# Designed miniproteins, single chains, continued (2), part 94

Each design is a single chain, and the fold is of that chain. pLDDT is the mean over its residues in the fold that is shown.

## One batch from the design tools (miniprotein)

Design m7245
Fold by ESMFold2-Fast:
Structure m7245 (fold): chain A 68 residues (1-68)
Amino acid sequence: DQLQKAVEEISRQMEVDYRPGDSLEEIAKRVKEKGKKLASTLPKELSGPVTKKINQRVDDALAQGRAA
């Protein structure tokens, strides 16, 4: 599965430290920006789906954080 493999590679490269004082929105923006940049190096067929999956994971995490 090319999509799963690409998501795994990008996720591995997107190691992000949680910093004191960061808002959930700032963390989400940072992760999405890094993910978009990394995904842009992929073939067009993978770039869109990978970006969408990363954004979905970030949005889910942000929604959970807002609910807490």
Scores: mean pLDDT 67

Design m7246
Fold by ESMFold2-Fast:
Structure m7246 (fold): chain A 72 residues (1-72)
Amino acid sequence: MAAEMAASKASVKEVSEAVSLEIQAIGYEIDGDYAKASAYYQQASDIYAKSGLNSLSQRLRERSEALRQKAA
């Protein structure tokens, strides 16, 4: 449990990287490549978690897990 006041002001560079990964994940999900989509959502989730954006991190982690189940 480490919510800091700077969480709402996460680095633009870090957030930009996570958004880029999320967009790639959405593209793979649309193409039906659930394994790659899952991996990219997980990477975006990890960056959001490190930036303190826990709600975004949790949503992407849950989506990654759901897609991984569809890929299996």
Scores: mean pLDDT 77

Design m7247
Fold by ESMFold2-Fast:
Structure m7247 (fold): chain A 87 residues (1-87)
Amino acid sequence: MPDRDAAVDLSVDGAPGEPVRSGTVTATLGEDPGVAALVEELTARVRALLAEAIAEGTSVAALEDRLGEAFGEYADRLAALEAERAA
């Protein structure tokens, strides 16, 4: 079992599961490729913020603030896709 090609790959495990406790709307939109793209982009954003915080020595509180804003923006987009599906 190779563990060097996949171990650091965000898409392998992190992309659908990690940011998505807001996955309630995504479960409804399982057909939409736009939902998958948003989840992947949010995952990339979160990982970038975490890496930056570690490199800069940023406080947890400041990082949490930035993550909260990113979550809100992507949650809104997921809700919009759900509304489009219902329309």
Scores: mean pLDDT 62

Design m7248
Fold by ESMFold2-Fast:
Structure m7248 (fold): chain A 106 residues (1-106)
Amino acid sequence: MITPEELEKAVEIGKEAGRKGVERANQAYRDGRLDEARQAIEDTVKEAEKKAREMGFSDEAVLLAGVVAAQEIARLTPDELAAHSGELMGRRLRELAAKGVRVELP
């Protein structure tokens, strides 16, 4: 179960990680290294989740940090990378829904 404090901090962690991941993914994409760009997205989402977990947050807050990181990447990357990030986000949203958590993202 997510507390209001965990929710706020998970969103902050996800947005920060996502912004850093966008730079790495877009650089790899510009260099024609699509597989490395996709890996940078996956690593960024996992880094956000790891940071939330290390702070002692709930499993739901950890998943939310990953969702927010993936959403930030999808918003700021080319369609091919945005699609990959959307798949990672969708997987986490399904897990949150299975735990009874409804997430409304703009």
Scores: mean pLDDT 84

Design m7249
Fold by ESMFold2-Fast:
Structure m7249 (fold): chain A 97 residues (1-97)
Amino acid sequence: MSEEDFEAEVAIALGAIALVSLKKSKNVTEEDVEFGLKHAERALEAADRSTNPEVRKGAYEVALELAKSVLTQAKDLGNDELAKRAEEIRKRAEEKL
């Protein structure tokens, strides 16, 4: 496994944890949304660098699902900047799938 593929697998795991955390939070804060956005960006970047098709696809899928969740929460908080960043990740991940 390349370092890029290993990073993508780590990004998948951390992104999945961030997604579960965000979905289970009763009081989603701006900090929670920023944490989710960070891991969505990490998964997208790791997917772009991965050469293993299965790992790459998994990382894009995690980036997409996490970006969708972050987008919904950012809109609920009225944070247009975070919502815009989440939408950009969502579109980029969707184009690769």
Scores: mean pLDDT 85

Design m7250
Fold by ESMFold2-Fast:
Structure m7250 (fold): chain A 79 residues (1-79)
Amino acid sequence: ALEEVLKLLEEAAEEAGKVSEEVKKAVEEAAKAAKESKVKAGEKLQEALGLLGSAPKEKLEYIKKAVELLKKAVELLES
């Protein structure tokens, strides 16, 4: 279960990196938190989603991919 979450966050970080370094760092922080605390990981994932919502429209394709991966990770954390 945790391994699947970490894999999704790794993929999300790659897509987020195409949007901005700030979003990529937020996703990487969520991955670190997921290894130690589901609650802290949830907080970091919401921060990353917020940053993606404020990202430039020119990056919309990568924003959509990152959001989908992050939402799947959140769902698995609650399983």
Scores: mean pLDDT 79

Design m7251
Fold by ESMFold2-Fast:
Structure m7251 (fold): chain A 63 residues (1-63)
Amino acid sequence: MSPEQQAALDEIRARLDALVARGLISRAQADEILATAEALAKQGASAEDILEHADRLAVSLLT
């Protein structure tokens, strides 16, 4: 995994932890989004694509 992909995953984890702490999503939902982001990184997705996809999944849970 590239340093850029790792930084993106670290940022996603921090954002998801904040959403769980605020009661906006469950830990299970956060873990599922993070697992999806990790799978995209493993498939060679860019850091930007990983962040955008995770943000879209999180937003879908907030509406």
Scores: mean pLDDT 84

Design m7252
Fold by ESMFold2-Fast:
Structure m7252 (fold): chain A 65 residues (1-65)
Amino acid sequence: MSEEERERLVEEIARKIKEAHPELPEEVARQRAENILKLLSKEEVEEALKQSIDEIERLAVRAHL
């Protein structure tokens, strides 16, 4: 995955996390987005983004560390 693609996915996931949890600091939202990308493939993340942030978090839990 290119740096540009990774940054785009992190921003998309972080944005959705902030929409669900506006009280979270931006750094925390970005860290959570980065952790999701470590657990899931690019294709899995992009498919889940078409659904909702809840689906992305479910996939991350299912994949585990």
Scores: mean pLDDT 72

Design m7253
Fold by ESMFold2-Fast:
Parts: sequence; C-alpha cells; structure tokens
Structure m7253 (fold): chain A 94 residues (1-94)
Amino acid sequence: EAKEEYKEAQKALKELEAAIKAKDGKAAAKSLKEASDHIVRLMELGDYERAVELLERLKKLVEEAKKAGVLSDEQADSILDGLEQAIKDAKAKL
C-alpha cells in the first residue's frame, strides 16, 4: 500500500506541475486534491519520511501556482499554511 500511495502521489504532483504550466486552475485543483489524499494515506500507513518528501514537493508546486496566477494569493496562502503545519507534524513523527 505505501509503495502504491507514494507512486500515485508522485503522479498527481506531475499532473499538478503540468496543470500549472498550462494555466489550468481546474486541473491544478484536482491534482492538488489527489496528491493531498495520497500523502494523507502515506501518513496513515506510517510512512512519514516519504510523506515529508512529497509535502515539501507539493509546497513548492503551490508556490509556483501562486506565482503563475493559477491559484489566487488567498487560496495559495491558506494551502501553504496548512502544508507548513503538516510538514512540521510529520517531521515530529521521525
């Protein structure tokens, strides 16, 4: 399960990157949700090391989406605050 969740999260992150480059906000929102769901499942499975890796990658992509105007500043800042907290919580489990 953890290996599968990791692979699915990586796919969702690649889809998010493509959506940001295409300036497709709907596709970006979908891929962001898919990546988040798989990362949550990794944490439920106790794979905090890979979850931290993926959360940091997701944080960078949300920052890129904000700069590209794919997400509003308000939406991006809310997501980034949540991701920063999730990274701190996951690192505390390491």
Scores: mean pLDDT 87

Design m7254
Fold by ESMFold2-Fast:
Structure m7254 (fold): chain A 62 residues (1-62)
Amino acid sequence: MEELKRELEELQEKLARLRDLLAYSKAKNGLTDDDLKQLEAEIEAIEERIKEIEARIRALEE
C-alpha cells in the first residue's frame, strides 16, 4: 500500500514533466511523429494508472 501511494506522487510528477516535454517537442519539432504519439499515449496511460492505483489502495484499505 505505501509503495502505491509513493508511486502516485511520482506518477503525478512524471505526468507534469511529460506534458511539458510534449508541448516543447511539438513546438521545437525535435521528435518524430511516432515519438510524439507515444508521449501522448504515455500521458493517457499514466492518468489511467493513477486512477487504478487509487482504486486499488481504497480496496486494500477496505
Scores: mean pLDDT 77

Design m7255
Fold by ESMFold2-Fast:
Structure m7255 (fold): chain A 75 residues (1-75)
Amino acid sequence: SLVEKIKSITTTVVPDEEFLEAAKRVAKAAGIPEELQEKLARYLYSKNIPVETLRYWASQSPETAAVMVALILKS
């Protein structure tokens, strides 16, 4: 599951506030629990995902956001 994959993330990099807010919006759209949203944000930041890409994903349906998150977690 997405939740289990996110729990296994060990990155400690801290995103800037603009990135963190955009990444949390993606996580929320994908149905990720609030306590894991910051962890996912740190992971996405470590993957050098552009903030505008996150804003686009956050604007999509919950199913689309979940698929995009799952795809990045597999890479």
Scores: mean pLDDT 79

Design m7256
Fold by ESMFold2-Fast:
Structure m7256 (fold): chain A 100 residues (1-100)
Amino acid sequence: SEKEEKAVEKALETAERLERLIEEHADQISPEAREELLAQVEEIRRAAEAKDIQGVILSLEALLGLVRAHTRAGQISEEAGRALEEAVREGLEELKKILE
């Protein structure tokens, strides 16, 4: 499906952007939070490679929850938390538009 191919491409692009943001803000993220966030980004990538679009959406929502929890716990700075949350929300919005 053309929609499926576009959704997979967007999911992989979103995973790459998230990984880049985590690297750029590494000094503002605890090592423990970084490992957990990167593991969740890997789940997004695996779901995308499996063409499991529902799995991509669920994994992005799980990552959003992790970012919020770690930001509240002081494991991620407010600045890094906002950047990561924005990237996840934008990825989810674009996926929703593709799947319409």
Scores: mean pLDDT 90

Design m7257
Fold by ESMFold2-Fast:
Structure m7257 (fold): chain A 91 residues (1-91)
Amino acid sequence: HMVEGVKKQAEGAYEAAKKMTPEEQRELAKRNYEGIKKALELPDVDKESLLYAAYLTIAFVKVVEEKAPMTEEDREILKFAQEVADKVLAE
């Protein structure tokens, strides 16, 4: 259930991201990346919100890859978000 709900929300965000410039998408991805880092510092983090933020970050970075060369920071953010999503889905 959580995965289906989060996937539906992320689809809307991904479609919106396609219309943005690579610079705007990088800014949004970085903001979500910092937000995820802060959330992970909490003793009890909402797993659904964490999964949504991870998928959102992945979507923004993927759209950057379609339009421009990825930077090392872009790749680091993408890898981090994928690892967070994988951990949430494993448990």
Scores: mean pLDDT 76

Design m7258
Fold by ESMFold2-Fast:
Structure m7258 (fold): chain A 77 residues (1-77)
Amino acid sequence: SQQQLDQAIQRLIDAGRRSGLLDQGQRMARAVRYLVQGGSITPDQAVQALNRAADHLDRGDLDGASQAIRDAARQRD
């Protein structure tokens, strides 16, 4: 749902803010939003990717967060 997507986006941004990676978190959130708006991934796939990226950012793992977003983009058909 749109509410779940908005919550997942906010979670990612908050995780980025806590880890000093706010700009990176915001860029990742925008990238996922564009994938959903373009129909490249479903909202459910976006929520999963955003939550995985947020978990990585909470641990200070920028590479893992970036990989979670790339994996979502790779689901484009």
Scores: mean pLDDT 84

Design m7259
Fold by ESMFold2-Fast:
Structure m7259 (fold): chain A 82 residues (1-82)
Amino acid sequence: SLEEAEKKLKEIEEESEKTIKEMKETKDKNKAMEIYQEWLRWLNEKLKELYKEFGDDEKSMEMLKKMLTKIEKKLQEVLEEL
């Protein structure tokens, strides 16, 4: 359902914020990139599951795009601080 998709995307947002904090705390570009790459691999696996379960639901896909856009914006802010 749409609510289940939204809950899973909220989980992704929380993990992404945690990842962002860890990247900032390292103050080491190489370590920050490794943390980012590992998170990205995890994200791709979660997205495959979401697509299989909710790919046919237009509203669920719209919510997914909105939440991914929010995550991308936060990542961009971190990159600007580096």
Scores: mean pLDDT 77

Design m7260
Fold by ESMFold2-Fast:
Structure m7260 (fold): chain A 71 residues (1-71)
Amino acid sequence: LFLSPEELRAEIEDLEKEAKELMKYNPSAQVALKFLEKAREALDAGDILTAESYLVAARIELVVTKKEIEK
């Protein structure tokens, strides 16, 4: 396991804040928010592996979104 449930929750919260801020500049940040919502649902259900998978997907989407903003 990469992270404890507490660390996963904190990371999801941090990425949600970042994605919401990026939404002001690029609507593609909404894709990352959808993955973070899925990660939080999985974490709340006790499915840590699924939560980690969605968290990784959200991180990748945020990297892509940031590159698009940079031009």
Scores: mean pLDDT 79

Design m7261
Fold by ESMFold2-Fast:
Structure m7261 (fold): chain A 95 residues (1-95)
Amino acid sequence: AMSKLDEAEALLREAEAALEAGDLKRARDLLNKALSLLKSVLSPEERAQLDEELRAISKESLKQAKSLEDFLRLRLPKEIDLLRKKIAAKRAQLS
């Protein structure tokens, strides 16, 4: 049986594949779905920390970006990596 964390991880793999294929919209949509699933299993404190870290990634990516497409290319890989780390941490906590 697939847990919400397993579903989120599968969506992140699909988002990474979409990003490698240059489909930034699909990568973003898949990432947002994975984020929603992850947030549903996190505590309010864990969600607040994740939102702060996501804001930091967005701010740094925005400083370096020359276009909206460039912004997504800089932001999405870092967000995927962050969500993978949070999933791994939550799995360790629940085991």
Scores: mean pLDDT 86

Design m7262
Fold by ESMFold2-Fast:
Structure m7262 (fold): chain A 64 residues (1-64)
Amino acid sequence: SRAAELERRIEEVREEMRRRLAEAQAEAKANPDMPVHQQAARYLQIIGDATTQIIALRKELREA
């Protein structure tokens, strides 16, 4: 069903977020001169993108 497809897409977005956060952590470790505010901005961007996508998918799920 469409509801099941949307729930799977939400989980895929969560998995992608976890992957991108791990990449960002590795980048921070590889660049010890990276300012804390730049590291924070990267994490916020990743979380923000995932949150926006999940909100949109949940809206579609409510309409399904």
Scores: mean pLDDT 86

Design m7263
Fold by ESMFold2-Fast:
Structure m7263 (fold): chain A 80 residues (1-80)
Amino acid sequence: MKVKVTIVAEGDGHVATAVIGEELSKEQLREVARKVANGENVTVGGPLDGLKATYNAGELINLLVTEYGVRLLGLSFEEV
């Protein structure tokens, strides 16, 4: 099953959305987290396997919360 993951986060007074449809390395996820924490919207790739989407979402949420102190507003998985 192929999915896109949408994460909505609030950090430093900014609300930003990350849409991930590609398998990302930990370094790429750190860059996405940095951009989202700065209020930048990020969209990466086409639809990926649900297991890979789950791993990406988990790592990104962990980076956003633990490294940048952002508040998670929403998480959704869209089947495509």
Scores: mean pLDDT 71

Design m7264
Fold by ESMFold2-Fast:
Structure m7264 (fold): chain A 68 residues (1-68)
Amino acid sequence: MEELEKLIEEANRVISELDTAIAAAQKAGRGDEVLALSAVKSELRTAIKNKDPEAVRAAIERGRALLA
């Protein structure tokens, strides 16, 4: 459980970063970017809800790639 707990903490940090990026993209009128960021945010939330450490890890990597 400790690895999943740390992944969820990291995922919540990535979700916070995605929320900031989504707000910025919305203000800039970048609807395609909002859609892409929102999709990864939904994926992270679903993985956390399912308590699937591999899915959480994969979604974190996708989120970081979009934020980089």
Scores: mean pLDDT 83

Design m7265
Fold by ESMFold2-Fast:
Structure m7265 (fold): chain A 57 residues (1-57)
Amino acid sequence: DARERSREILRRAGVPEEQWDEYIAVAEGFRDALGLPDSYLPKLVELFVDTDKLVAK
């Protein structure tokens, strides 16, 4: 469910499907390193997408 929600966030943000696994993997790494619950995975994915958009500006 957290992965499905994360993919929906990536889809809505216009991220190409070939990049979704990378965003999810990075978010999963942070989730695991910080001991966060799976419910935070979509939040982390959204933050990474937003950060990439802001940095590109």
Scores: mean pLDDT 75

Design m7266
Fold by ESMFold2-Fast:
Structure m7266 (fold): chain A 93 residues (1-93)
Amino acid sequence: PAVEALERAIEHVERAIEAIKNGDYETAKQHLREAIRALGRAGEAGADPVLLIKAQFQLLSAMVALDMGDYETAIQAAEGALELARKALERVR
């Protein structure tokens, strides 16, 4: 079911944002990777492919920003992915 995969993706993005704010960048990267995996499962389950592709792009951008030490951009990209994932969830409910 797409709902469970989207809810898991949302939880991982929220945990990633919290980890970035706490300076735990390795934990943040792990949660971003788990969120990307969960979005992939949501797509296989029939969630909106356009919203998922945009959300995945935002999560990849967040990971690149973390590697560059741009933590503000990383948070903004992760928050963008969170909004897109929540919108995808509302469309399958």
Scores: mean pLDDT 90

Design m7267
Fold by ESMFold2-Fast:
Structure m7267 (fold): chain A 94 residues (1-94)
Amino acid sequence: ATVTMTAIPQADGKAVAVPTAVVDAEDKSRYILEGESADGSAPVLAAADESGVLVVTLTADKNAPVTFVGRLLRQQESGELVLVAEATVTSTPL
């Protein structure tokens, strides 16, 4: 599984990023996508939809470039969460 980070520049001073991951639909319930700003915003979590797609929308109103992190975590049979994939992107407001 892979995390894709999409930066969406906004004209209103907001930096927006959309972490996305696609997992096997038969194993989807074990995955969680975590998104956060490197500047210390609260993390946002998403579970997979019916097709195995995980999406988080992250917004920071800093009127400056913001670096965002997306992490795909998989729950093991032990209950432990393991980092499967991670990606970062910098989103710059327009």
Scores: mean pLDDT 80

Design m7268
Fold by ESMFold2-Fast:
Structure m7268 (fold): chain A 65 residues (1-65)
Amino acid sequence: MMERLEELAREEAARLADEYLALPAEEREAFRAETLVPAREAAARGNRVAEAFLRALEAELAARE
């Protein structure tokens, strides 16, 4: 059920976007290293769930910044 996994990835992305924006600037770099870099690597390898997560996270961050 790829649709369900992609839906969960979008929900998680919205939650993490809220957490990221609540972090002080010094902690945002650690968040990027721990969350965004591994997800981008997975998406680059063809992981559709990681791709859906990144697209949702980027959209949430762009809408809120």
Scores: mean pLDDT 75

Design m7269
Fold by ESMFold2-Fast:
Structure m7269 (fold): chain A 94 residues (1-94)
Amino acid sequence: GELAERLERLERELEELEREIEELEERIRRGEATIEELIGLALRLIGLLFEVELLIKEAEEAKDEESKRRAEELKERLEELLERVMEMLRRFEP
């Protein structure tokens, strides 16, 4: 269904962002990263959080408990990634 397809897209985007964040952490350790890259990742995570919030609401209205649970799990993972990126921003020494 439409909700499942949107969730699959968001899960794929989250997996890509997790990989990019891990790669960026290694580049920061080597002094090769920019603050603009961290800001870009934070903005992408915020955008995905808005999309997931809408999916949670739509799944609740549709009484789709599985899609709601899956979207809530995605929200939790996105919030954890955003906290990680925000910590990296705070500790960034150019």
Scores: mean pLDDT 85

Design m7270
Fold by ESMFold2-Fast:
Structure m7270 (fold): chain A 78 residues (1-78)
Amino acid sequence: EEAKELAREIYMLENVRDAVKRGRESGALTPEEADALLARIDAELKEVQARYDSLTPEQQAEAEKTLEEIKKLVEEKK
């Protein structure tokens, strides 16, 4: 369960990070707003990554499988 939760958190944070970058490029976010949000997201990703790195190899494999399944499902929803 922990491994699957971490995979979902990583997926969500990466998507939010990409959305913030696109918002900065489109002008929907000011550079200052985008940079502040990215700093927060990067700090959160670092914390989640540290938790992921503390998992057993079996739990890491489950997290990777879950992450790939989430990515595939999202890409299939057009």
Scores: mean pLDDT 79

Design m7271
Fold by ESMFold2-Fast:
Structure m7271 (fold): chain A 125 residues (1-125)
Amino acid sequence: SLLERMEAALRALARAAEARDVPGFVRHAEELLRLAEELVESGDKELSLYAIRLLSEALALMEGVARTLDPETRAQVLAHLDEANRHLKEAAEAIGKNDFEKAKEHFAKAREHFRRALALLREAA
């Protein structure tokens, strides 16, 4: 299922973070984002909220990885993670109101910030 693949991607992401494998982290994070988008696009409230929870866990792992970076790059990564977290929260609130149009909009913005953070990690590696 999409959910099982997303959980597997999150486990792979955690292993990459522990191993300090930045290229692996970026690959697994991109897969997690694709799977999460499919779950949110399904319009299933419970699956969408769970996908957002797994993405929040992925952002926490990325914050841990960012702590190993130089101060300037770290600040840029953390700023994008902060924006991604705000948009994930807004997406979850929209799902709670059954407003999937707004949820998808906020999810797309969260994904954009997540990808910008990943690009900074890749360049710093």
Scores: mean pLDDT 86

Design m7272
Fold by ESMFold2-Fast:
Structure m7272 (fold): chain A 82 residues (1-82)
Amino acid sequence: SMAAMEELDRRIAELRAKVESAIKKQNEQKQTYLEMAKSGQSPEIQKELQEFAEDLDKMVKEQKAELERTIEESRRQLEEAL
């Protein structure tokens, strides 16, 4: 039904907003690690902080891909149920 599709679209919009909020916080944390790496830490700690920043960037990309996959699957399941 159209009402079921509208409800799904509303939930998708809410999920996207939550994921985007989480990504924003992760990007802020990434910048903090990068700034800390520049602040005169030992080379070992600088490497670790850089790797944490890179891992956060990778997680953000993976979370975006997972979100879109989940949305596609949810829409497909609803279409099959109609």
Scores: mean pLDDT 81

Design m7273
Fold by ESMFold2-Fast:
Formats: C-alpha cells, structure tokens, sequence
Structure m7273 (fold): chain A 68 residues (1-68)
C-alpha cells in the first residue's frame, strides 16, 4: 500500500472514531467499510482527496447505513 493511501485510510478511521459513540457497533463497522471503499475508489481513479471530501464520504456512509 502506498504511504499516501495509508495516511488517507488512517484519516478516515480517525474521523469515524470521533462519531463512534453515535453509532452501534454494527453501524460503526459498516460506516468504516463504506467510507474506506469510497476513498479507495477515488484514489484508484486519481481524484484529489481532501479532508473535506473524506468528511463528506463519511457523512454519506452514515446516512446510507442508518437508512437500512
């Protein structure tokens, strides 16, 4: 794994951890998986990833997980 991708994934984990207390254990795992998948897909496509885009990806993942 590239150092850049590793840092991006660690940033996702850190940001999701901040809202862990608002999620069940199952929801937390699903949000992490969806957010990491979104970041990985964007990275593979060569799209620029900022802190703002990572936060947006997490927000979308939370909405999708809670919708189910």
Amino acid sequence: MSPELKELLEMVEKEVEKIKDTLSEEEYKRVLEQAKKAVLTSYERGLPLSEETIRLAIEIAVQEVKKE
Scores: mean pLDDT 79

Design m7274
Fold by ESMFold2-Fast:
Structure m7274 (fold): chain A 70 residues (1-70)
Amino acid sequence: MLEEVEKLTDELFRLLAEARKFGPEAYERVMEVAYKTMLEALKNGMSPVDALKKAIQRAKEELERIQKEK
């Protein structure tokens, strides 16, 4: 369990690092989406692993939007 949470947390932080390359506002957008998704998932009774997976998915979607912005 802890080992899987650690790997997922590392993946999330990599996404944040990638977003930061697009500027501080991009970093904040991806971080906010991940944070809100994580909190909502945990409040809805999702496991930490499932909540992290959902947050990572939402972070990837937001990063993709940023990458497509001109």
Scores: mean pLDDT 82

Design m7275
Fold by ESMFold2-Fast:
Structure m7275 (fold): chain A 77 residues (1-77)
Amino acid sequence: MPTVQQKIDALIDNIDNLSVDEAEKKYNELKAQAKAAIAQQLALYGDTKEVQRNIVFLQMRLMSLGAEIIIKKRQAK
């Protein structure tokens, strides 16, 4: 039920409580889940405005999470 976007938001909110290794592992898992979810939505619902919007927003949220992890890695050296 929770979207991959909601899982990304939860990870960002909790990022200060995670180790760098934990954050990176969860990020890689969410990247894989996002790719699978995108492929599945396109297969099930087709190329609709809702699917397109969801894909773009999901990718933007993944980029934000990636940036937070890069910052965390550099600061938590």
Scores: mean pLDDT 78

Design m7276
Fold by ESMFold2-Fast:
Structure m7276 (fold): chain A 123 residues (1-123)
Amino acid sequence: SMTEKMINEIFSKVKVPLYLKPSGDTEPLTAEKAIEILNDPSADPQDKFSVLVNLGIWAYVLGNYEAAEYFFNKAVDLIENTPSSKFSEELKNYIYALSVYFKELGNYYLAEKFELLYKLLTK
C-alpha cells in the first residue's frame, strides 16, 4: 500500500530508534511492527496513535511534509473515532510536554500539531 511505502522509506532513513511509549516501552519500533499495528483492527488505539505520531514527527524531520500531514491527520481521525478513556493520562501528559518542548525550540509546525492532539485527547 502507499502507507507501507511511506513507512518503509521513513525507517530506511531514520538512524535513531523509534518507540511506542516514551517511558514504558524500551523495545524499538520496527517498520514491520508499525505496519502490523496500523493494519490490525484489534490493535490498541493508543499503540496506533503512538505509531502515527512517531511517523509524523520523522516524516517532518526528513522534510516529507506531505507524509507528515498524512500521519498527523490519521492520528486526529483516530482520536475523533476513539473514546478518550482508551488513551492513558501518561500519554496525554507526554503529548502536552511535546507541545511545550517544540514551542520552546521554535518548532512551530510540531508545536501546533501537538497542541491540537492534546486538545482532542482531553475533550
Scores: mean pLDDT 83

Design m7277
Fold by ESMFold2-Fast:
Structure m7277 (fold): chain A 62 residues (1-62)
Amino acid sequence: SQMEGARETAERGGKVLAEGLAIHEGAKEAEVEVTIEGDTVTVKATAGGKTLTVTSPISNMG
């Protein structure tokens, strides 16, 4: 399903983003949270007490 592909893409991107944030902040731990609501995908990457949030329509995720 398109939702399944969008979630996988968001989880992969979120992991890369979280790992990059962890390296930048000098943190050993990184967290990724993916939320899908309607046509909207929200990715939150948290490391070193800092959170980056990216929101995109599913139509832009492939």
Scores: mean pLDDT 76

Design m7278
Fold by ESMFold2-Fast:
Structure m7278 (fold): chain A 69 residues (1-69)
Amino acid sequence: GEALLERFERLLVRAVIERGDVLSRDEVLQIAREAGFPEAAIRELERRLAGRETLTPGEASRIVEEVLA
């Protein structure tokens, strides 16, 4: 839902400020877990991120929006 997306986006912005604007797949998954995503959403996110080693913040946000839709 919107509350999970908003929490993810806040944590994503923080991660970018602290660690830079290129995120690993594992970093994106960890942010989603910290945001409180249910296991079903984490599994779908893992599927969507399959074959991606790194993501931009914009790519991560778009994929997460699709997973939570």
Scores: mean pLDDT 83

Design m7279
Fold by ESMFold2-Fast:
Structure m7279 (fold): chain A 68 residues (1-68)
Amino acid sequence: MIEEEAKIIVNTVESSLKLLGKDLSDSERKALFEEVKRILQEGRAAGDMAARESALTRLMVKTIESKT
């Protein structure tokens, strides 16, 4: 389900940031979760998995870069 997929993605980003000595605040984590969930829902409706993955990768990179 979308919520479980979003949780896995957010946990992956948080783990990556912790490996770099960074972390997400509670508000940042909630915002990321909602944005990931929105991208997953939109991608599912459109049936475009490549566009969905591209959007997710861009969001993850942007989030990590904002902390470095």
Scores: mean pLDDT 76

